# Designed miniproteins, single chains, continued (2), part 41

Each design is a single chain, and the fold is of that chain. pLDDT is the mean over its residues in the fold that is shown.

## One batch from the design tools (miniprotein)

Design m5395
Fold by ESMFold2-Fast:
Structure m5395 (fold): chain A 120 residues (1-120)
Amino acid sequence: MEEIKEKVVVVGREDSPLMKALAEKGFKTVVVGDDLAKLLRAIRENDVVVLTEPPGLGALPFIRLALKPEQKVIVAVPKSTPKGEIKAYEELGFTVIEYDPNDIEKAVEEILKKVEELLK
């Protein structure tokens, strides 16, 4: 568990309930807000990146270019997210987790399980 956490960063907005819950589980967190350069640096420095608030579609090509083949991105999105947006993330090789915003504890469990699967 501790070795796994050293290879993972969680990226989101300050005071995001999902990001806060993941931080409480001991994950490294980076608050990027609207700073795309800070986001791209976090992606480059870690084996697995968890995006709790994915960037808009215009930013996705830059994220794709920052990725090495061995790096993994998990995008955590609300279940209300349009299917077209989910498809766009999947086409870039991202792993998508659809979560219920009213059940953050379950979202944390699903993210933990997926992180462990990707680092095996």
Scores: mean pLDDT 74

Design m5396
Fold by ESMFold2-Fast:
Formats: C-alpha cells, structure tokens, sequence
Structure m5396 (fold): chain A 106 residues (1-106)
C-alpha cells in the first residue's frame, strides 16, 4: 500500500505532522486505521517517533481507536515505561470499555 509506505517513511523521518495528515486522508478515503497502526508498530525504526505519531492519532476524536491505545501502551512497555503504559490502557478503556484488546493488556 503506497500511502502506508509514505506514512511509515514520514514517521521514520520525524515528520509527524505529515504522517498524521496522510493517515487522516487514508482513513477518510475508507482505509483501515488498524492497518496503519500495525505497519507503524512493525516497521518504524525510531520508537520515539512511533510514540509521537500514535499520541497524535489518540488525541484526534476522528482517528482515536482501541488499536491506537493498544499499540501506544505496548510501545511504552518496550521503552520500559510501565506506568505510562498503564495510563494509556486505562485511558483507552474509558473510551472503549468493551474492548477485548484493551482488557487483555490491563
């Protein structure tokens, strides 16, 4: 998917604003947010850039999802920040109380 490859390239470059606008447009055109989040989690070389991108998605009511909160919390665990991971999973559960993914993480 060329648009997802562009999003990953923008995140790797630290251009979080460009990555966010590409992700917004992709989702508005019927693309899967889960697909973007999974590709970022698997292919971004810089974890800090991946966190910045996912935090920007989580802050937008049109792009926030259980998948974003799961991926963000898991990245904080990889960074050895368990308290931040717990905060993210709890915030996600307040928005998505029936999420099996978030319940499995908490």
Amino acid sequence: DPTIDEIVAAVNAGDIDKAFELARKYVEEGGSLEKIVNYVGSNVKNIRNAVAFLEKLAADPALQSETVYVALGRLYRVMFLPDKAEEVFKAGLKLFPNSKLLRAES
Scores: mean pLDDT 85

Design m5397
Fold by ESMFold2-Fast:
Order: C-alpha cells, then sequence, then structure tokens
Structure m5397 (fold): chain A 60 residues (1-60)
C-alpha cells in the first residue's frame, strides 16, 4: 500500500522509470526519482538500494 515500505520489486520498478526518463533526456525527472529512492531506502536501512540509486544518479 502507499504507506508501506518499498519492496525490492518496487525499487526495480522505480529504477526502470528513472532509466526511461534518463533515456528520453529528462534528467530532471530521473534525478528526482533517484533522489527520492535514496531517501526512502536510507530511511528503511536498505543500503543496497541506496548504493544502486547513487550509482545511477552519478551517470546522469
Amino acid sequence: GPLEPLSEEDFEAWFKRAEEYAAKGDLRKAGIILQALMVVAGASGNEEAVKRARELADKL
């Protein structure tokens, strides 16, 4: 649900959206999604998701 912590499947779906925005040249939307993922993953202690989001953001 919308108040539930993001699952691994949810993170994969959001990473896909960020990648699609980046591929279209919409780096602003891609960056916003990746920044939000870093915050949510960090707050939930998901260090692997934080690392992945940072790695993708560094390529923007």
Scores: mean pLDDT 79

Design m5398
Fold by ESMFold2-Fast:
Structure m5398 (fold): chain A 100 residues (1-100)
Amino acid sequence: SMEELFKKAIEILNEVKEKLPWLADPPDLEYFPHYPEIVPNPVSVDEIIERIKSGEIKSKEDFLKAVETLLENVEKFYPEGHPLVEAAREAYEKIKEELK
Protein backbone atom coordinates (compact mmCIF):
# COMPACT_ATOMS: atom_id res chain seq x y z
CA SER A 1 0.00 0.00 0.00
CA MET A 2 1.04 3.65 -0.39
CA GLU A 3 0.91 4.10 3.41
CA GLU A 4 3.36 1.18 3.91
CA LEU A 5 5.56 2.50 1.07
CA PHE A 6 5.75 6.00 2.63
CA LYS A 7 6.46 4.55 6.09
CA LYS A 8 9.37 2.59 4.55
CA ALA A 9 10.52 5.69 2.60
CA ILE A 10 10.62 7.82 5.79
CA GLU A 11 12.52 5.05 7.65
CA ILE A 12 15.13 4.92 4.84
CA LEU A 13 15.46 8.73 4.78
CA ASN A 14 15.99 8.80 8.57
CA GLU A 15 18.79 6.22 8.11
CA VAL A 16 20.34 8.47 5.40
CA LYS A 17 20.19 11.43 7.86
CA GLU A 18 22.11 9.39 10.47
CA LYS A 19 24.86 8.43 7.97
CA LEU A 20 24.94 11.73 5.99
CA PRO A 21 23.79 14.48 8.41
CA TRP A 22 24.85 17.25 5.96
CA LEU A 23 21.99 16.14 3.65
CA ALA A 24 19.36 16.52 6.41
CA ASP A 25 19.10 20.33 6.41
CA PRO A 26 19.21 22.95 3.63
CA PRO A 27 22.65 24.62 3.24
CA ASP A 28 23.41 27.77 5.26
CA LEU A 29 23.30 30.51 2.61
CA GLU A 30 25.25 32.90 4.87
CA TYR A 31 28.29 30.61 4.39
CA PHE A 32 27.41 29.38 0.87
CA PRO A 33 25.72 32.40 -0.84
CA HIS A 34 26.43 30.97 -4.33
CA TYR A 35 24.85 27.55 -3.59
CA PRO A 36 21.55 28.46 -5.40
CA GLU A 37 23.55 29.41 -8.53
CA ILE A 38 25.23 25.96 -8.61
CA VAL A 39 22.14 24.04 -7.41
CA PRO A 40 18.95 25.61 -8.92
CA ASN A 41 16.62 22.95 -7.37
CA PRO A 42 17.82 22.64 -3.73
CA VAL A 43 16.25 19.88 -1.62
CA SER A 44 17.16 18.32 1.75
CA VAL A 45 16.18 15.00 3.34
CA ASP A 46 13.95 16.86 5.86
CA GLU A 47 12.15 18.65 2.99
CA ILE A 48 11.47 15.29 1.26
CA ILE A 49 10.07 13.84 4.53
CA GLU A 50 7.84 16.94 4.92
CA ARG A 51 6.62 16.59 1.29
CA ILE A 52 5.64 12.96 2.02
CA LYS A 53 3.79 13.97 5.22
CA SER A 54 2.03 16.93 3.52
CA GLY A 55 0.87 14.75 0.59
CA GLU A 56 2.96 16.62 -2.03
CA ILE A 57 4.75 13.32 -2.77
CA LYS A 58 1.93 10.94 -3.75
CA SER A 59 3.69 8.00 -5.45
CA LYS A 60 6.84 5.87 -5.41
CA GLU A 61 7.86 7.55 -8.70
CA ASP A 62 7.52 11.06 -7.16
CA PHE A 63 9.55 9.93 -4.13
CA LEU A 64 12.34 8.43 -6.26
CA LYS A 65 12.45 11.60 -8.39
CA ALA A 66 12.88 13.73 -5.23
CA VAL A 67 15.75 11.48 -4.04
CA GLU A 68 17.27 11.61 -7.56
CA THR A 69 17.19 15.45 -7.38
CA LEU A 70 18.97 15.28 -4.00
CA LEU A 71 21.69 13.05 -5.56
CA GLU A 72 22.05 15.34 -8.62
CA ASN A 73 22.48 18.34 -6.28
CA VAL A 74 25.31 16.58 -4.40
CA GLU A 75 26.95 15.69 -7.75
CA LYS A 76 26.70 19.35 -8.93
CA PHE A 77 28.11 20.88 -5.72
CA TYR A 78 30.96 18.45 -4.92
CA PRO A 79 33.79 17.45 -7.29
CA GLU A 80 33.69 14.00 -8.96
CA GLY A 81 35.26 11.35 -6.70
CA HIS A 82 34.36 13.21 -3.49
CA PRO A 83 33.36 10.74 -0.68
CA LEU A 84 29.99 12.49 -0.21
CA VAL A 85 29.15 11.95 -3.91
CA GLU A 86 29.98 8.23 -3.61
CA ALA A 87 27.96 7.91 -0.37
CA ALA A 88 24.95 9.71 -1.93
CA ARG A 89 25.05 7.41 -5.00
CA GLU A 90 25.20 4.32 -2.75
CA ALA A 91 22.23 5.61 -0.70
CA TYR A 92 20.17 6.18 -3.89
CA GLU A 93 20.89 2.66 -5.21
CA LYS A 94 19.95 1.14 -1.81
CA ILE A 95 16.68 3.14 -1.78
CA LYS A 96 15.78 1.85 -5.28
CA GLU A 97 16.53 -1.75 -4.22
CA GLU A 98 14.52 -1.50 -0.94
CA LEU A 99 11.42 -0.18 -2.79
CA LYS A 100 11.30 -2.85 -5.57
Scores: mean pLDDT 78

Design m5399
Fold by ESMFold2-Fast:
Structure m5399 (fold): chain A 92 residues (1-92)
Amino acid sequence: APQALASKPSPFVALHFGAYKEAAEIAKKLIDEYGDQLDSDQLFYLTKIAIEAYKKLGKKEEAQKLFDWVMEKYGDKLTPEQIEELKKIIEE
């Protein structure tokens, strides 16, 4: 199968250029596929990109759902400071 991820911009680049839906989808896919291999900072940045992208789209419920999903599967990998920052982004 063609490698779809290789044909898309990075989630950070997508967010920077206003491709918010694509940024959220790529970041979520990377967390789903590589979550166990990501360190705390990598997981935090991908989760932050997805949350910020959903928030830019006005999809606060989707941002909350993504956060809850990450906390359920990989919450032990995030620091309390990282968790607080993600909550702040959703609430603002």
Scores: mean pLDDT 77

Design m5400
Fold by ESMFold2-Fast:
Structure m5400 (fold): chain A 56 residues (1-56)
Amino acid sequence: MRLKVTFGKKAIEFFEKKIGKKYKTSYEWDSPEEARELARKVLEETEKILDEIRKM
């Protein structure tokens, strides 16, 4: 099974300019082990983005 998670490049670029930090724009995985690591990273980045939005 393959899951592709992509953050909008334009949205991420906008946040990168506002925050001054780069974010990874996409993730893909094909295995349960990769899925767990990917899910953790995606959640961490999503929480960071949401926190920055709350501060705006």
Scores: mean pLDDT 60

Design m5401
Fold by ESMFold2-Fast:
Structure m5401 (fold): chain A 71 residues (1-71)
Amino acid sequence: SLKEEIRKLALEITVLSIRRIGLLVEADLLARRGTAEDQARAARLNAEAAELDKRIAELQRQLDSLERQAS
């Protein structure tokens, strides 16, 4: 059903958002250590978090569309 599709998509967005927060926290901790290796690792984690952010935004657009159909 449309309501089940909305719930599934909302759950996927939640899971990806939690993963993104975890990457950002780890990147911040690494960046604070100040070594070149830690800064490079932090940059990679920030890049992965940015990729997840783009995916979350796309899924959010899909969710918004489905919610409009449910109204």
Scores: mean pLDDT 89

Design m5402
Fold by ESMFold2-Fast:
Structure m5402 (fold): chain A 78 residues (1-78)
Amino acid sequence: MEKLEQARKYLEEALNSPDNAKRIKYLIKAIDYAREDPEMLREIKEVIKKILKEEPDPVTQMALAVLLTVIDRELEKL
């Protein structure tokens, strides 16, 4: 329960952060806390997909794409 609360908190921090580096850091933390919960991982995946569609920076796009790959691999293990 506390792990999912931390995952949601970090996901909200990522959405509210104007700094791309901080956004990526918070998304990584959200994924780490959500690792064993497939529903929360899918929620984070959809959020990252929305961010990626609107992201103009190629380096940030690549970081977001890597996070999507990490989520997909974790979902395959569950």
Scores: mean pLDDT 83

Design m5403
Fold by ESMFold2-Fast:
Structure m5403 (fold): chain A 63 residues (1-63)
Amino acid sequence: MEELLDRVVRTRDPEAALELVERGEFSKEKIKEYLKKRYNFSDEAAEKMANDILEYIEKVKKE
């Protein structure tokens, strides 16, 4: 999970985003925890970034 999430956060890799969705590992809570643990984001900053990432993943899911 961490490697796939890192690829989405850093590069917006659509294959990594789709794989996260397929594994059921994509959730706002998991993204927020990753950002807080990896980058020491505040709750507010993690919330905003997680929402941006979720929106990106939803766009990638649309064909």
Scores: mean pLDDT 75

Design m5404
Fold by ESMFold2-Fast:
Structure m5404 (fold): chain A 66 residues (1-66)
Amino acid sequence: LDPETIAAGQALLARFEPIVEELRAAGVRSGEEAVAVLEADPDPEKQELAALLRALRAQYQAELAA
């Protein structure tokens, strides 16, 4: 793994940490629930996190298919 990519990932995690904790406190139990909650919120940071989660799921599915 590229060290720059790891550092970028850690920075994104730190930026989204408050949103992730909010979801955990709300009792969100699945990635699908998380995306649905985030997409329903007009907050652009929550929309960005929802898009990132969808992209990660798509990448994971593509790797399983390869």
Scores: mean pLDDT 73

Design m5405
Fold by ESMFold2-Fast:
Structure m5405 (fold): chain A 65 residues (1-65)
Amino acid sequence: SSKVAALGLEAAALGIEIGARIEVRFEGDEVHVTFHDASPADQARAEERLRRLAEEYGFRLRFFR
């Protein structure tokens, strides 16, 4: 769906912003987000932004390191 593409693009943009790789996997209505080489502070900031967007789109998020 367009919401899946939008969430993926936001994750990619956040990865560029924080200088880390953010991997996104879609498992039905649940989205698995894995952070690579992100500081705890940058990850927390990105998680907050992604959580807000996912709530708007109706996705559940799970975050991994």
Scores: mean pLDDT 82

Design m5406
Fold by ESMFold2-Fast:
Structure m5406 (fold): chain A 108 residues (1-108)
Amino acid sequence: DEKLSKVSEEEAVKAAQEAVLEAIKKGAEFDGDITELDEEALELIKKGELPEKVGPLVAIAYKLLTDEEVDYALLKAYLELLKRRRNGEPLTEVEKELLEEIKKKLEE
């Protein structure tokens, strides 16, 4: 489902925001290998479901996907660049700058 019931959407967005803030405050809850979560998490988020444990990027992605004007393409681009970095592929200077710009938008 693209959208949950109206009440569930509001609660889900709030829960996602709180989960991200809590993870940032703890630091240790942020799993450094975010790319493993991203592919399965995006499938669950497309269905309008949160995984049993909400990771920081999953929470951000869910927040974006429950908005009317979702920057889903930016989220996908960000995850693709992270995956390339994880695979040991060198990023160009332009791709590094793009990654930082997308990260800032996702953190806002």
Scores: mean pLDDT 50

Design m5407
Fold by ESMFold2-Fast:
Structure m5407 (fold): chain A 65 residues (1-65)
Amino acid sequence: MAEELAEKLKEKFPGATITVDGDTVTIQLGDALVVVDTKTGKVYHTDTPLAREIAEEAKKILKEL
């Protein structure tokens, strides 16, 4: 599941640095940092508009997995 989420996020945010560590997916793009725990479904993000957009997209993808 974490690898599938990471692949879909790479397609939507091709300039982002995406790291998978176990059940955790970390997305960094500019000043935006988003961390997704695929085991719990929890999403953490920095208080930037871009980070909120990435977090909302990650939540949508998780709902479809």
Scores: mean pLDDT 81

Design m5408
Fold by ESMFold2-Fast:
Structure m5408 (fold): chain A 94 residues (1-94)
Amino acid sequence: SDLDLRLITLGAISILEEVKKLFPEYSEELDELEKRIREAYRNRDIEGLLELLQELIKLLEKLKSEETDPNHKAKLDRHIESLKKMIERLEELK
């Protein structure tokens, strides 16, 4: 539904903003991902949004592998889990 697509989009953007707070050096890359996510939503491009959420998961997994702070690792794990659930819900909209 349109509501589900909107909620997934807002959830992904919220995760991007939280990750920017932890890793401000990635702010430009994360801002570009946000723009692409917003455009995919505007165009109702479910496949494009799926690819962007998968790209974000890959980035968060890379950040987690390089992170030494256990609290930051735990926060990244929660965001990765949330994004995976969003992908599952998004697949239901195809």
Scores: mean pLDDT 89

Design m5409
Fold by ESMFold2-Fast:
Structure m5409 (fold): chain A 91 residues (1-91)
Amino acid sequence: KEKRAEEAVKRLVEAMRAAAEALAAGDEEAARAAWAKAVESVRELAELLPPEELERLLLPAAREIAEAYLALAPDNPQLQDLARAMLEAIA
């Protein structure tokens, strides 16, 4: 299950990054598809891991996602605010 959890975290990070790239490009359809993959990865992680372990794996992923959003979606104030809130929460 640990290997599946690591793969799910990787898919989550990749999906969230793809969503930010799509939103920056104005591709709402691609953004929705990427977001759906992110939701699936979170659901899989919630089924595989207890909350404490899930938090431990998601903190590094949250940093990577936040940094990607700041870099890839500078003109999207909602994503910029979300990214800053995520970085502040893990500080």
Scores: mean pLDDT 73

Design m5410
Fold by ESMFold2-Fast:
Structure m5410 (fold): chain A 50 residues (1-50)
Amino acid sequence: SMIESKLKQIFSEVLKVPEDQITIDNETTFQELGGDSITSTKLVVALREL
């Protein structure tokens, strides 16, 4: 979906990893993708720009 594509772009930008290395599914948490409190804050700000 469009939202999933946008989420991959945001995760790639925030976590500094290529989009093709990011998987978003029902079992994957932000922490498992290498997120922490700082990157979590950046993600929330980026999501508000959607």
Scores: mean pLDDT 66

Design m5411
Fold by ESMFold2-Fast:
Structure m5411 (fold): chain A 85 residues (1-85)
Amino acid sequence: SMELIEEMDRLFRAAVLAALEAGDEALAAQLGTLGRQTIEAINAGDYDTAIALVEQARDLAAAGGNERAAAYMDRALELVKRAKE
């Protein structure tokens, strides 16, 4: 749905900004790519792929020590799982 896409875009942008504020340009670039791929998967109705991409983004943020970006991705994961149901 458009509402889900708008929320995903907002959450991924917030996660990218959190990575940039921490000086982690590599994480920001990875999150940006995963955000685009997640929106493409949602547009295709492929919620399983969207869930996997958000989980990957969450794990990358957590591994990078960016708890704020990870928290945004946890929220994104909740929303995309709810949309699949």
Scores: mean pLDDT 90

Design m5412
Fold by ESMFold2-Fast:
Order: C-alpha cells, then sequence, then structure tokens
Structure m5412 (fold): chain A 117 residues (1-117)
C-alpha cells in the first residue's frame, strides 16, 4: 500500500541519516528526532518538492539527550513515541551539518527504495 511504501521511505531516510552522522564523525550524545507523521506528509509530496519539505521537517526537529541509554535503546524509545531519529548530534552546529545532508540522504533513500522494488 501507499502507506507501507511511505513507511519504508521514512525508515530508509532514518537509516541513511544515522550512517551519515557516523561517517561525518558527529557525537552520539543526542538524537535528532522528528515526528513520523511529518515525514510521511513530506514523502507524500511530488518528488520535486520532497527535498525542501524534508529539510523543513528536519529543521523543526529536536535534539534529545540519550545519556544513560545505549543509542539503540534510545532509538527504540523514540520510535515507540511516534518519532523518527534522523541522526546523532552533540551541538546545534553538528545538527546543521545533518540538515545540509538531507538532500543527499533523500536521494539515497529513494535509490535504495527503488532497488528494493
Amino acid sequence: SREAELDVLVSTLATEGLALSREAGLGEKNLWVVPREALLEAWALPPEQRPAALVEVARNGELVDNAGKSPNAAIADAEQAGKVVLGFADSEEEREQLIAAIPEATARAEALHREAL
């Protein structure tokens, strides 16, 4: 279904965001989280509008301290709260680096989704 397809795109974007955070050597003290529903709405837009809409959703996200939890446990908690983790960041400067990478992460997510079809 369309809903299931959008869920796959959201999960793929999150996986790519986490990978890009690690590749960039960003700190893992905080998770950068956004509401899942906001990502689903952005992914439902025409392809030409998706990168800008996803950047806006990401920019409106928040940094959540994961101190005292493993990264995997903190990610699971965010998912249960209806949120998606787009990456790790220890500061606003690191978060801006992730925001700048959203267009690339979007392209990778769409490429992986097409490969999986």
Scores: mean pLDDT 74

Design m5413
Fold by ESMFold2-Fast:
Structure m5413 (fold): chain A 75 residues (1-75)
Amino acid sequence: SSLKEGGEIALAIARQEAERIAAQIADEEVRKSFLEEMDRLLAEGERAIAAGDVAAFQATLARLGELMRRASALA
């Protein structure tokens, strides 16, 4: 399905961006917390794709974007 293909690509891009942002966070505890939250949201996104739940997937992408935006402001 289009959700599976496009969703998997979107989550892969989010993983790469999370790693890039994490590399800029000097505080080890903040970096670890950020990566743990990203991993949880990425897993939620994967479950939404598996369920074919477009609304849940879009909500997860919005949460991923907000988390990355906040982490970037701290780096």
Scores: mean pLDDT 86

Design m5414
Fold by ESMFold2-Fast:
Structure m5414 (fold): chain A 84 residues (1-84)
Amino acid sequence: LEEFIEERLRRVEEALREAARAAREAGDEELAARAEEAIAELPAVKKELLEMAKTKGEEYAKELAREVEERAIGEARKAAEYAK
């Protein structure tokens, strides 16, 4: 479970780092800062997903981790597109 969550959050982190880079290249320092803030929150997201696994079960936590990955990557892509 922890490895599964770490893999999903690693992909989210990669997408956010690319969004931050695109924002900086476009001169949008505020958007870049928001992406960096989201990256800083990932350890807390991991902790929440692990606690949900204890409370609602491992399968529920895996489904939620997939949803977090899809949503965060989608938002990062929109932010990168907006910066252009």
Scores: mean pLDDT 76

Design m5415
Fold by ESMFold2-Fast:
Structure m5415 (fold): chain A 75 residues (1-75)
Amino acid sequence: KKKEELLEEIKKILEENFDDEDLVSEKISKLIQENKLPEEEIEELKLKLVEYRFELELKSGKIKLSPEAIEQWKK
């Protein structure tokens, strides 16, 4: 699979399973292993995964941050 397709699949996994941290981690690890991504791409995907997951958790109200922290993160 191409990198763009993998990013879309990861986003779907996060959106459908963001409450289950272990399940998300397992599914994403399997995608990375099956597609045999180089280390640079894996690290880039992990960074984007953390950012997107954090955004979903903020949107759902799972994480409560100070207004200042939210403003700086979204900036």
Scores: mean pLDDT 67

Design m5416
Fold by ESMFold2-Fast:
Structure m5416 (fold): chain A 80 residues (1-80)
Amino acid sequence: MKILPMTVEADLTVESLAERLKETFGLDEETARRIAERVFAELRPQEGDQLTFVLLEDGVLHAVLTRPDGTVRTLAVDTR
């Protein structure tokens, strides 16, 4: 199991998130970008949020967003 924890910074973009997903999980450019776009659209990350990605053996990537107020949002995306 591979895990990518991060703090959302003000300069985080779809492109910079896609690059980190590609580097950490070995995803291709198109898949990484698609996942990054869904994270921004569905989780709406803001500066100071905690964002953790977990890639499971079935190829499903789980994204968990935790806000400073304790709010938790999750997203599951098939990497295939």
Scores: mean pLDDT 83

Design m5417
Fold by ESMFold2-Fast:
Structure m5417 (fold): chain A 92 residues (1-92)
Amino acid sequence: EEIDIEANKALALIVLHVALQAVRKETDPEKAAEIIERDGEVAAKLLEDSGLPETAQRVRELAKESAEYARKGDFDKAIELLEEAMDVVAKA
């Protein structure tokens, strides 16, 4: 149902936004990467369960790349990729 899809999209956006805010406050690269990987997978599963598997796959790819940049200490790029993931969900 359309309502279930919209509810899960909204929840996925909230999860990604909370992750982004946590990463902005984080100073440990590995902890930032763990937050991104955990919450990115939660968001992707919400989208997949809603019948948006291609959107879920794109969110997983962006979260993985974001986590890799966070591990390198490039938090600006990690945040940019999380914002891109949120935009992908919003446009789905």
Scores: mean pLDDT 86

Design m5418
Fold by ESMFold2-Fast:
Structure m5418 (fold): chain A 76 residues (1-76)
Amino acid sequence: DEELLEKGKKMVEGLKQLVLQFVDAGHPAAARIALETYSKEILDWAKSNASEEVYKKIEELLKEAEKEVLERIAQA
C-alpha cells in the first residue's frame, strides 16, 4: 500500500509547510488551530482509506511534524 503511504506523507508535509508559514508570519494561534484541525482530517482519511499499518505510520509522521511545529512556535 505504498501509494496511500506516499499520499499520506505528502498530506503531512503539506500541513507542516502550511503551519510553519503561519508561525513564521507571527500567527502561532492560527498555526495550532490548523495543525489540530488538519491532523484530524488526515487521520480520518487514513482510517477510511489505508491499512492499520499505514495509518500508524501516518500517525507517527504527524507526531513528528507536531513536535517540529511546537519547537518553531517556542522560538517565535
Scores: mean pLDDT 83

Design m5419
Fold by ESMFold2-Fast:
Structure m5419 (fold): chain A 103 residues (1-103)
Amino acid sequence: SLLEEAKKTVDEIADLLKQYAQAVLNNDRETAQQLQQQIDDKVTELLKIAKKLGLTPAQIKEIRDIIQEGAEKVLDAVYNKDLKGAEKAIEEMKKKILEIIEK
């Protein structure tokens, strides 16, 4: 189903963000840049699925804003070498996106 595809894509974005956080912590700029591209591609895929699910333009914008805020919180956490903070930011982002998609 489209809903299961959306949930899977959210899980894939969360996993890519965890990998991105690790790459940034390791000062691996090349891997971090590749992961940013993969995240962008998966976000684009998620938004296309959300549109097919009948989400409004406002809900789609809210998902984009949640992802942007989540990514910023991950970067703040890794800057402070706070792996638990990065994981919490990713989990919070995932929960907020799923709440919108499951409405």
Scores: mean pLDDT 89

Design m5420
Fold by ESMFold2-Fast:
Structure m5420 (fold): chain A 61 residues (1-61)
Amino acid sequence: SEKAKERKAFIDELVDRTYPPEQREEARKKLLEFEANRYIEKGKRDGNVEQGKKEAEELLS
């Protein structure tokens, strides 16, 4: 999705500014997983686990 693509681009820029090249791939993965987990936890809290998973999948794909 457009929103997920824009978020990934933002994360790429943040990681590029913050970490040396050898750490960027792992840092990007951890940051994306952190945000995906936030969507999943929100879904659990709202009683809509499927919606949270869907949002997490869009971010990780």
Scores: mean pLDDT 79

Design m5421
Fold by ESMFold2-Fast:
Structure m5421 (fold): chain A 89 residues (1-89)
Amino acid sequence: PVTTTIKAPVTVENKTISATAEVTGPPEYDYSATLVTPVGDFPMLVTSKLVGDQAVYTSTGIAEVTEQEAKELAKLDTVDVKWTATRRP
């Protein structure tokens, strides 16, 4: 497995946080993504779209947090998205 981390904009609305990130790579790989924040790590939903010989992988994370956690996260412009790529057999 190959791991990469990218920064994605974070949106905080009430007690809900959301972030979306995108990577492009070979379609022979399965991708998973984790939203890494100071208040905890949250799994992300990954979808893929074939574009020519490559695949575009989009991750979406939505999580409900406490009022205090939302206040802390609202100070951030970006959060880390940790991608893990594993080649299919």
Scores: mean pLDDT 82

Design m5422
Fold by ESMFold2-Fast:
Structure m5422 (fold): chain A 64 residues (1-64)
Amino acid sequence: SSLQDSLRQYGKDKFPNFKVSNQMIQQSVRVGVGFGESIGYSRSDPMIERISKMFLDTEIKFAP
């Protein structure tokens, strides 16, 4: 999806030395969309991308 592609590019740009997995991208999208919709944002809202990037940041920071 376009959101997954956006997060993949964001991860490469912000964390160029970190190997961002497809699983991390999918997890961040799933949680970001779910959380954003739960607080009233539509799936097409730009805030969904920002929230999903926030979850990707957290996933990378707490990676084993």
Scores: mean pLDDT 85

Design m5423
Fold by ESMFold2-Fast:
Structure m5423 (fold): chain A 102 residues (1-102)
Amino acid sequence: GSTTETVSKTLDIAEGTSATVEFKITGDSVATVTVKAENKGSATVVVRVYVNGKLVGVKTVLPGKSAEIVVEDVKPGDVVKVEVTAKSGSGTVVVTITATYK
């Protein structure tokens, strides 16, 4: 069976700025990482996912919508960074990062 680890954070984002969540992979096996962004605000946001500083996924999330980015083959000790940028107006986004270990 797979082991899962989940981190969730609400980000409040001022117009033209970014907020971030970082998660270090602490398990002993390769993980599939699912990043879910739920836009609870009135502004469109851009969600970028980085692994060790490398951009691996981008999604635009409209007000009241959610999006998922799935990253395969994330290794023990890798750092997953989720950056959320408010495109226009202020944003409120719930970011949930789930690591599923093989």
Scores: mean pLDDT 84

Design m5424
Fold by ESMFold2-Fast:
Structure m5424 (fold): chain A 113 residues (1-113)
Amino acid sequence: MEEREVGFEVDVVDELSLETPPPIKRLKVTIKAKDGKIVEISVELYENGKLVEKRTFKIESEEDFEKARNYILELAEKYGFDKETVERLLDEAIAALKRGETGLTVRAQFVKK
């Protein structure tokens, strides 16, 4: 069976720099599946273009998936991303993977006020 990968990126940008905003913060999540089952979730967080957090979760059980999901949502909250939007994007990426879609990248932006 086929190996598939989907992911999403969320950016925080400065309202004053909307014309050509470098992302102040970026959360990147990559989800890998083999034989229709999620096997790996990788999380990367960038501040001012620098990698500040990186974690990879091997998914062997439902508990491993729940730990990865909780880590992503806690990281989002800690670094000022909208938790609800990150949760929605994670659910959308998983749904796309289950539909047999591959290479999906979804972007969302929050303006820093």
Scores: mean pLDDT 73

Design m5425
Fold by ESMFold2-Fast:
Structure m5425 (fold): chain A 80 residues (1-80)
Amino acid sequence: GSDAFYQRLQEQRQKTLKEAEELVKQGNVKKAILEVEVFLGMIRIALAVAKLTGDEDLAQRLEQLIAEVERYLEELREKA
């Protein structure tokens, strides 16, 4: 269901952001940016599917998640 899918995305977000933070600490900001951009691309595809299938609740949650991940990506790019 959409709730289980969203929970898996939140778990993947937590892993991706933790890995990105460790890469930044190691001085590998470019790899951190790439990892976050790949994850953001996956969420955008999920959003397109949610909108196409009329899952408005999932689409709203994904739009909020995209905005949060894009904000973090902007912060990473400022460090590059």
Scores: mean pLDDT 85

Design m5426
Fold by ESMFold2-Fast:
Structure m5426 (fold): chain A 67 residues (1-67)
Amino acid sequence: MTNLEQLKESLTELARDLLDSGVLTEEQAYQLVRGTLRSYYSLGHTDGDYIDKRADEEAREIMERAL
């Protein structure tokens, strides 16, 4: 729980910094955040549909906060 909250905050800051610096486009930042979350969820889950849905939902929330 705390580790996931820390990861989400770190990803929000990372996405904001990358967007502000112009290193990544919004789409590229979204894919980076999504990929990281997907990797995190895959450590505890084997259901690809569940992993993909969770990663997609949380990546979208993070991107809204970063933008």
Scores: mean pLDDT 81

Design m5427
Fold by ESMFold2-Fast:
Structure m5427 (fold): chain A 85 residues (1-85)
Amino acid sequence: MTEEELRNLIDEGLKKNPEKQAEVDALERQIVRAILEGKSAEEIRPLLERYYDLLKSVLLENGVDEKVAEEFIERRLERTLAALP
C-alpha cells in the first residue's frame, strides 16, 4: 500500500467518524498554535504523538495491517519532528 493510499484511507475514515475528525482538527490547531508561539520540539512532541496515534487508529479501524500503519505513522512523526526548529 502506498503513502497516498494510506493518506486517502485516513481522509475517508475521518469522514465516517465526525467526532474523531473534530479531535484531529483540534489537535492540528493546538500544534500550529504551539509552533507559532515558539514552543520547543520537546513541548510539541506530546501533541504530535497524540495526533499521529489518532491517525494510526483510523488506519487500524479501516483494516490496515498494524505493522504497515505503525511504520507509516512513525515515518510521518519523525519527518514532522525533524522539520521543527
Scores: mean pLDDT 84

Design m5428
Fold by ESMFold2-Fast:
Structure m5428 (fold): chain A 63 residues (1-63)
Amino acid sequence: ALNRGNLLKLARGYNLSFEDSQKVVNHVLSWANENPEATSLQIREKLAETISEFQRTGNLPEV
């Protein structure tokens, strides 16, 4: 099952620090809680998009 630990591993694979990985993963989990119908694939895609934006801007995406 896709869980916080698995999402943290994925974020670390993008060469994010542990602190930045937690920020990104917490943001994605908040999104997933608001979108309970989201699939594991969609959550992973949201993680990749959030990481890309964070790496480009230094900030989490706006709501």
Scores: mean pLDDT 79

Design m5429
Fold by ESMFold2-Fast:
Structure m5429 (fold): chain A 84 residues (1-84)
Amino acid sequence: MEMEEQRERAIERMREMVEKMREGKAPPEVLEQLIADAEAAEPIVEGMESATDPEGVEYSKEALLEALREFRRLLEEMLEEQRK
């Protein structure tokens, strides 16, 4: 339950960030840079022994990867939206 809640919160937070960027009309260069940063972060998260401190192990590396991939997908969607 706690782990599920943390996963949902992380994904929702990513969606909120993307929505704010959409409202602020973030330029394509900023979106492309954030996508690249997210891609670069993926192998770093994969290489982590654990996502957080054992006392704060609400975030598995799998949950962090899911949130990171969702963030990247939403950014790519916004870039595509700006092109249309």
Scores: mean pLDDT 69

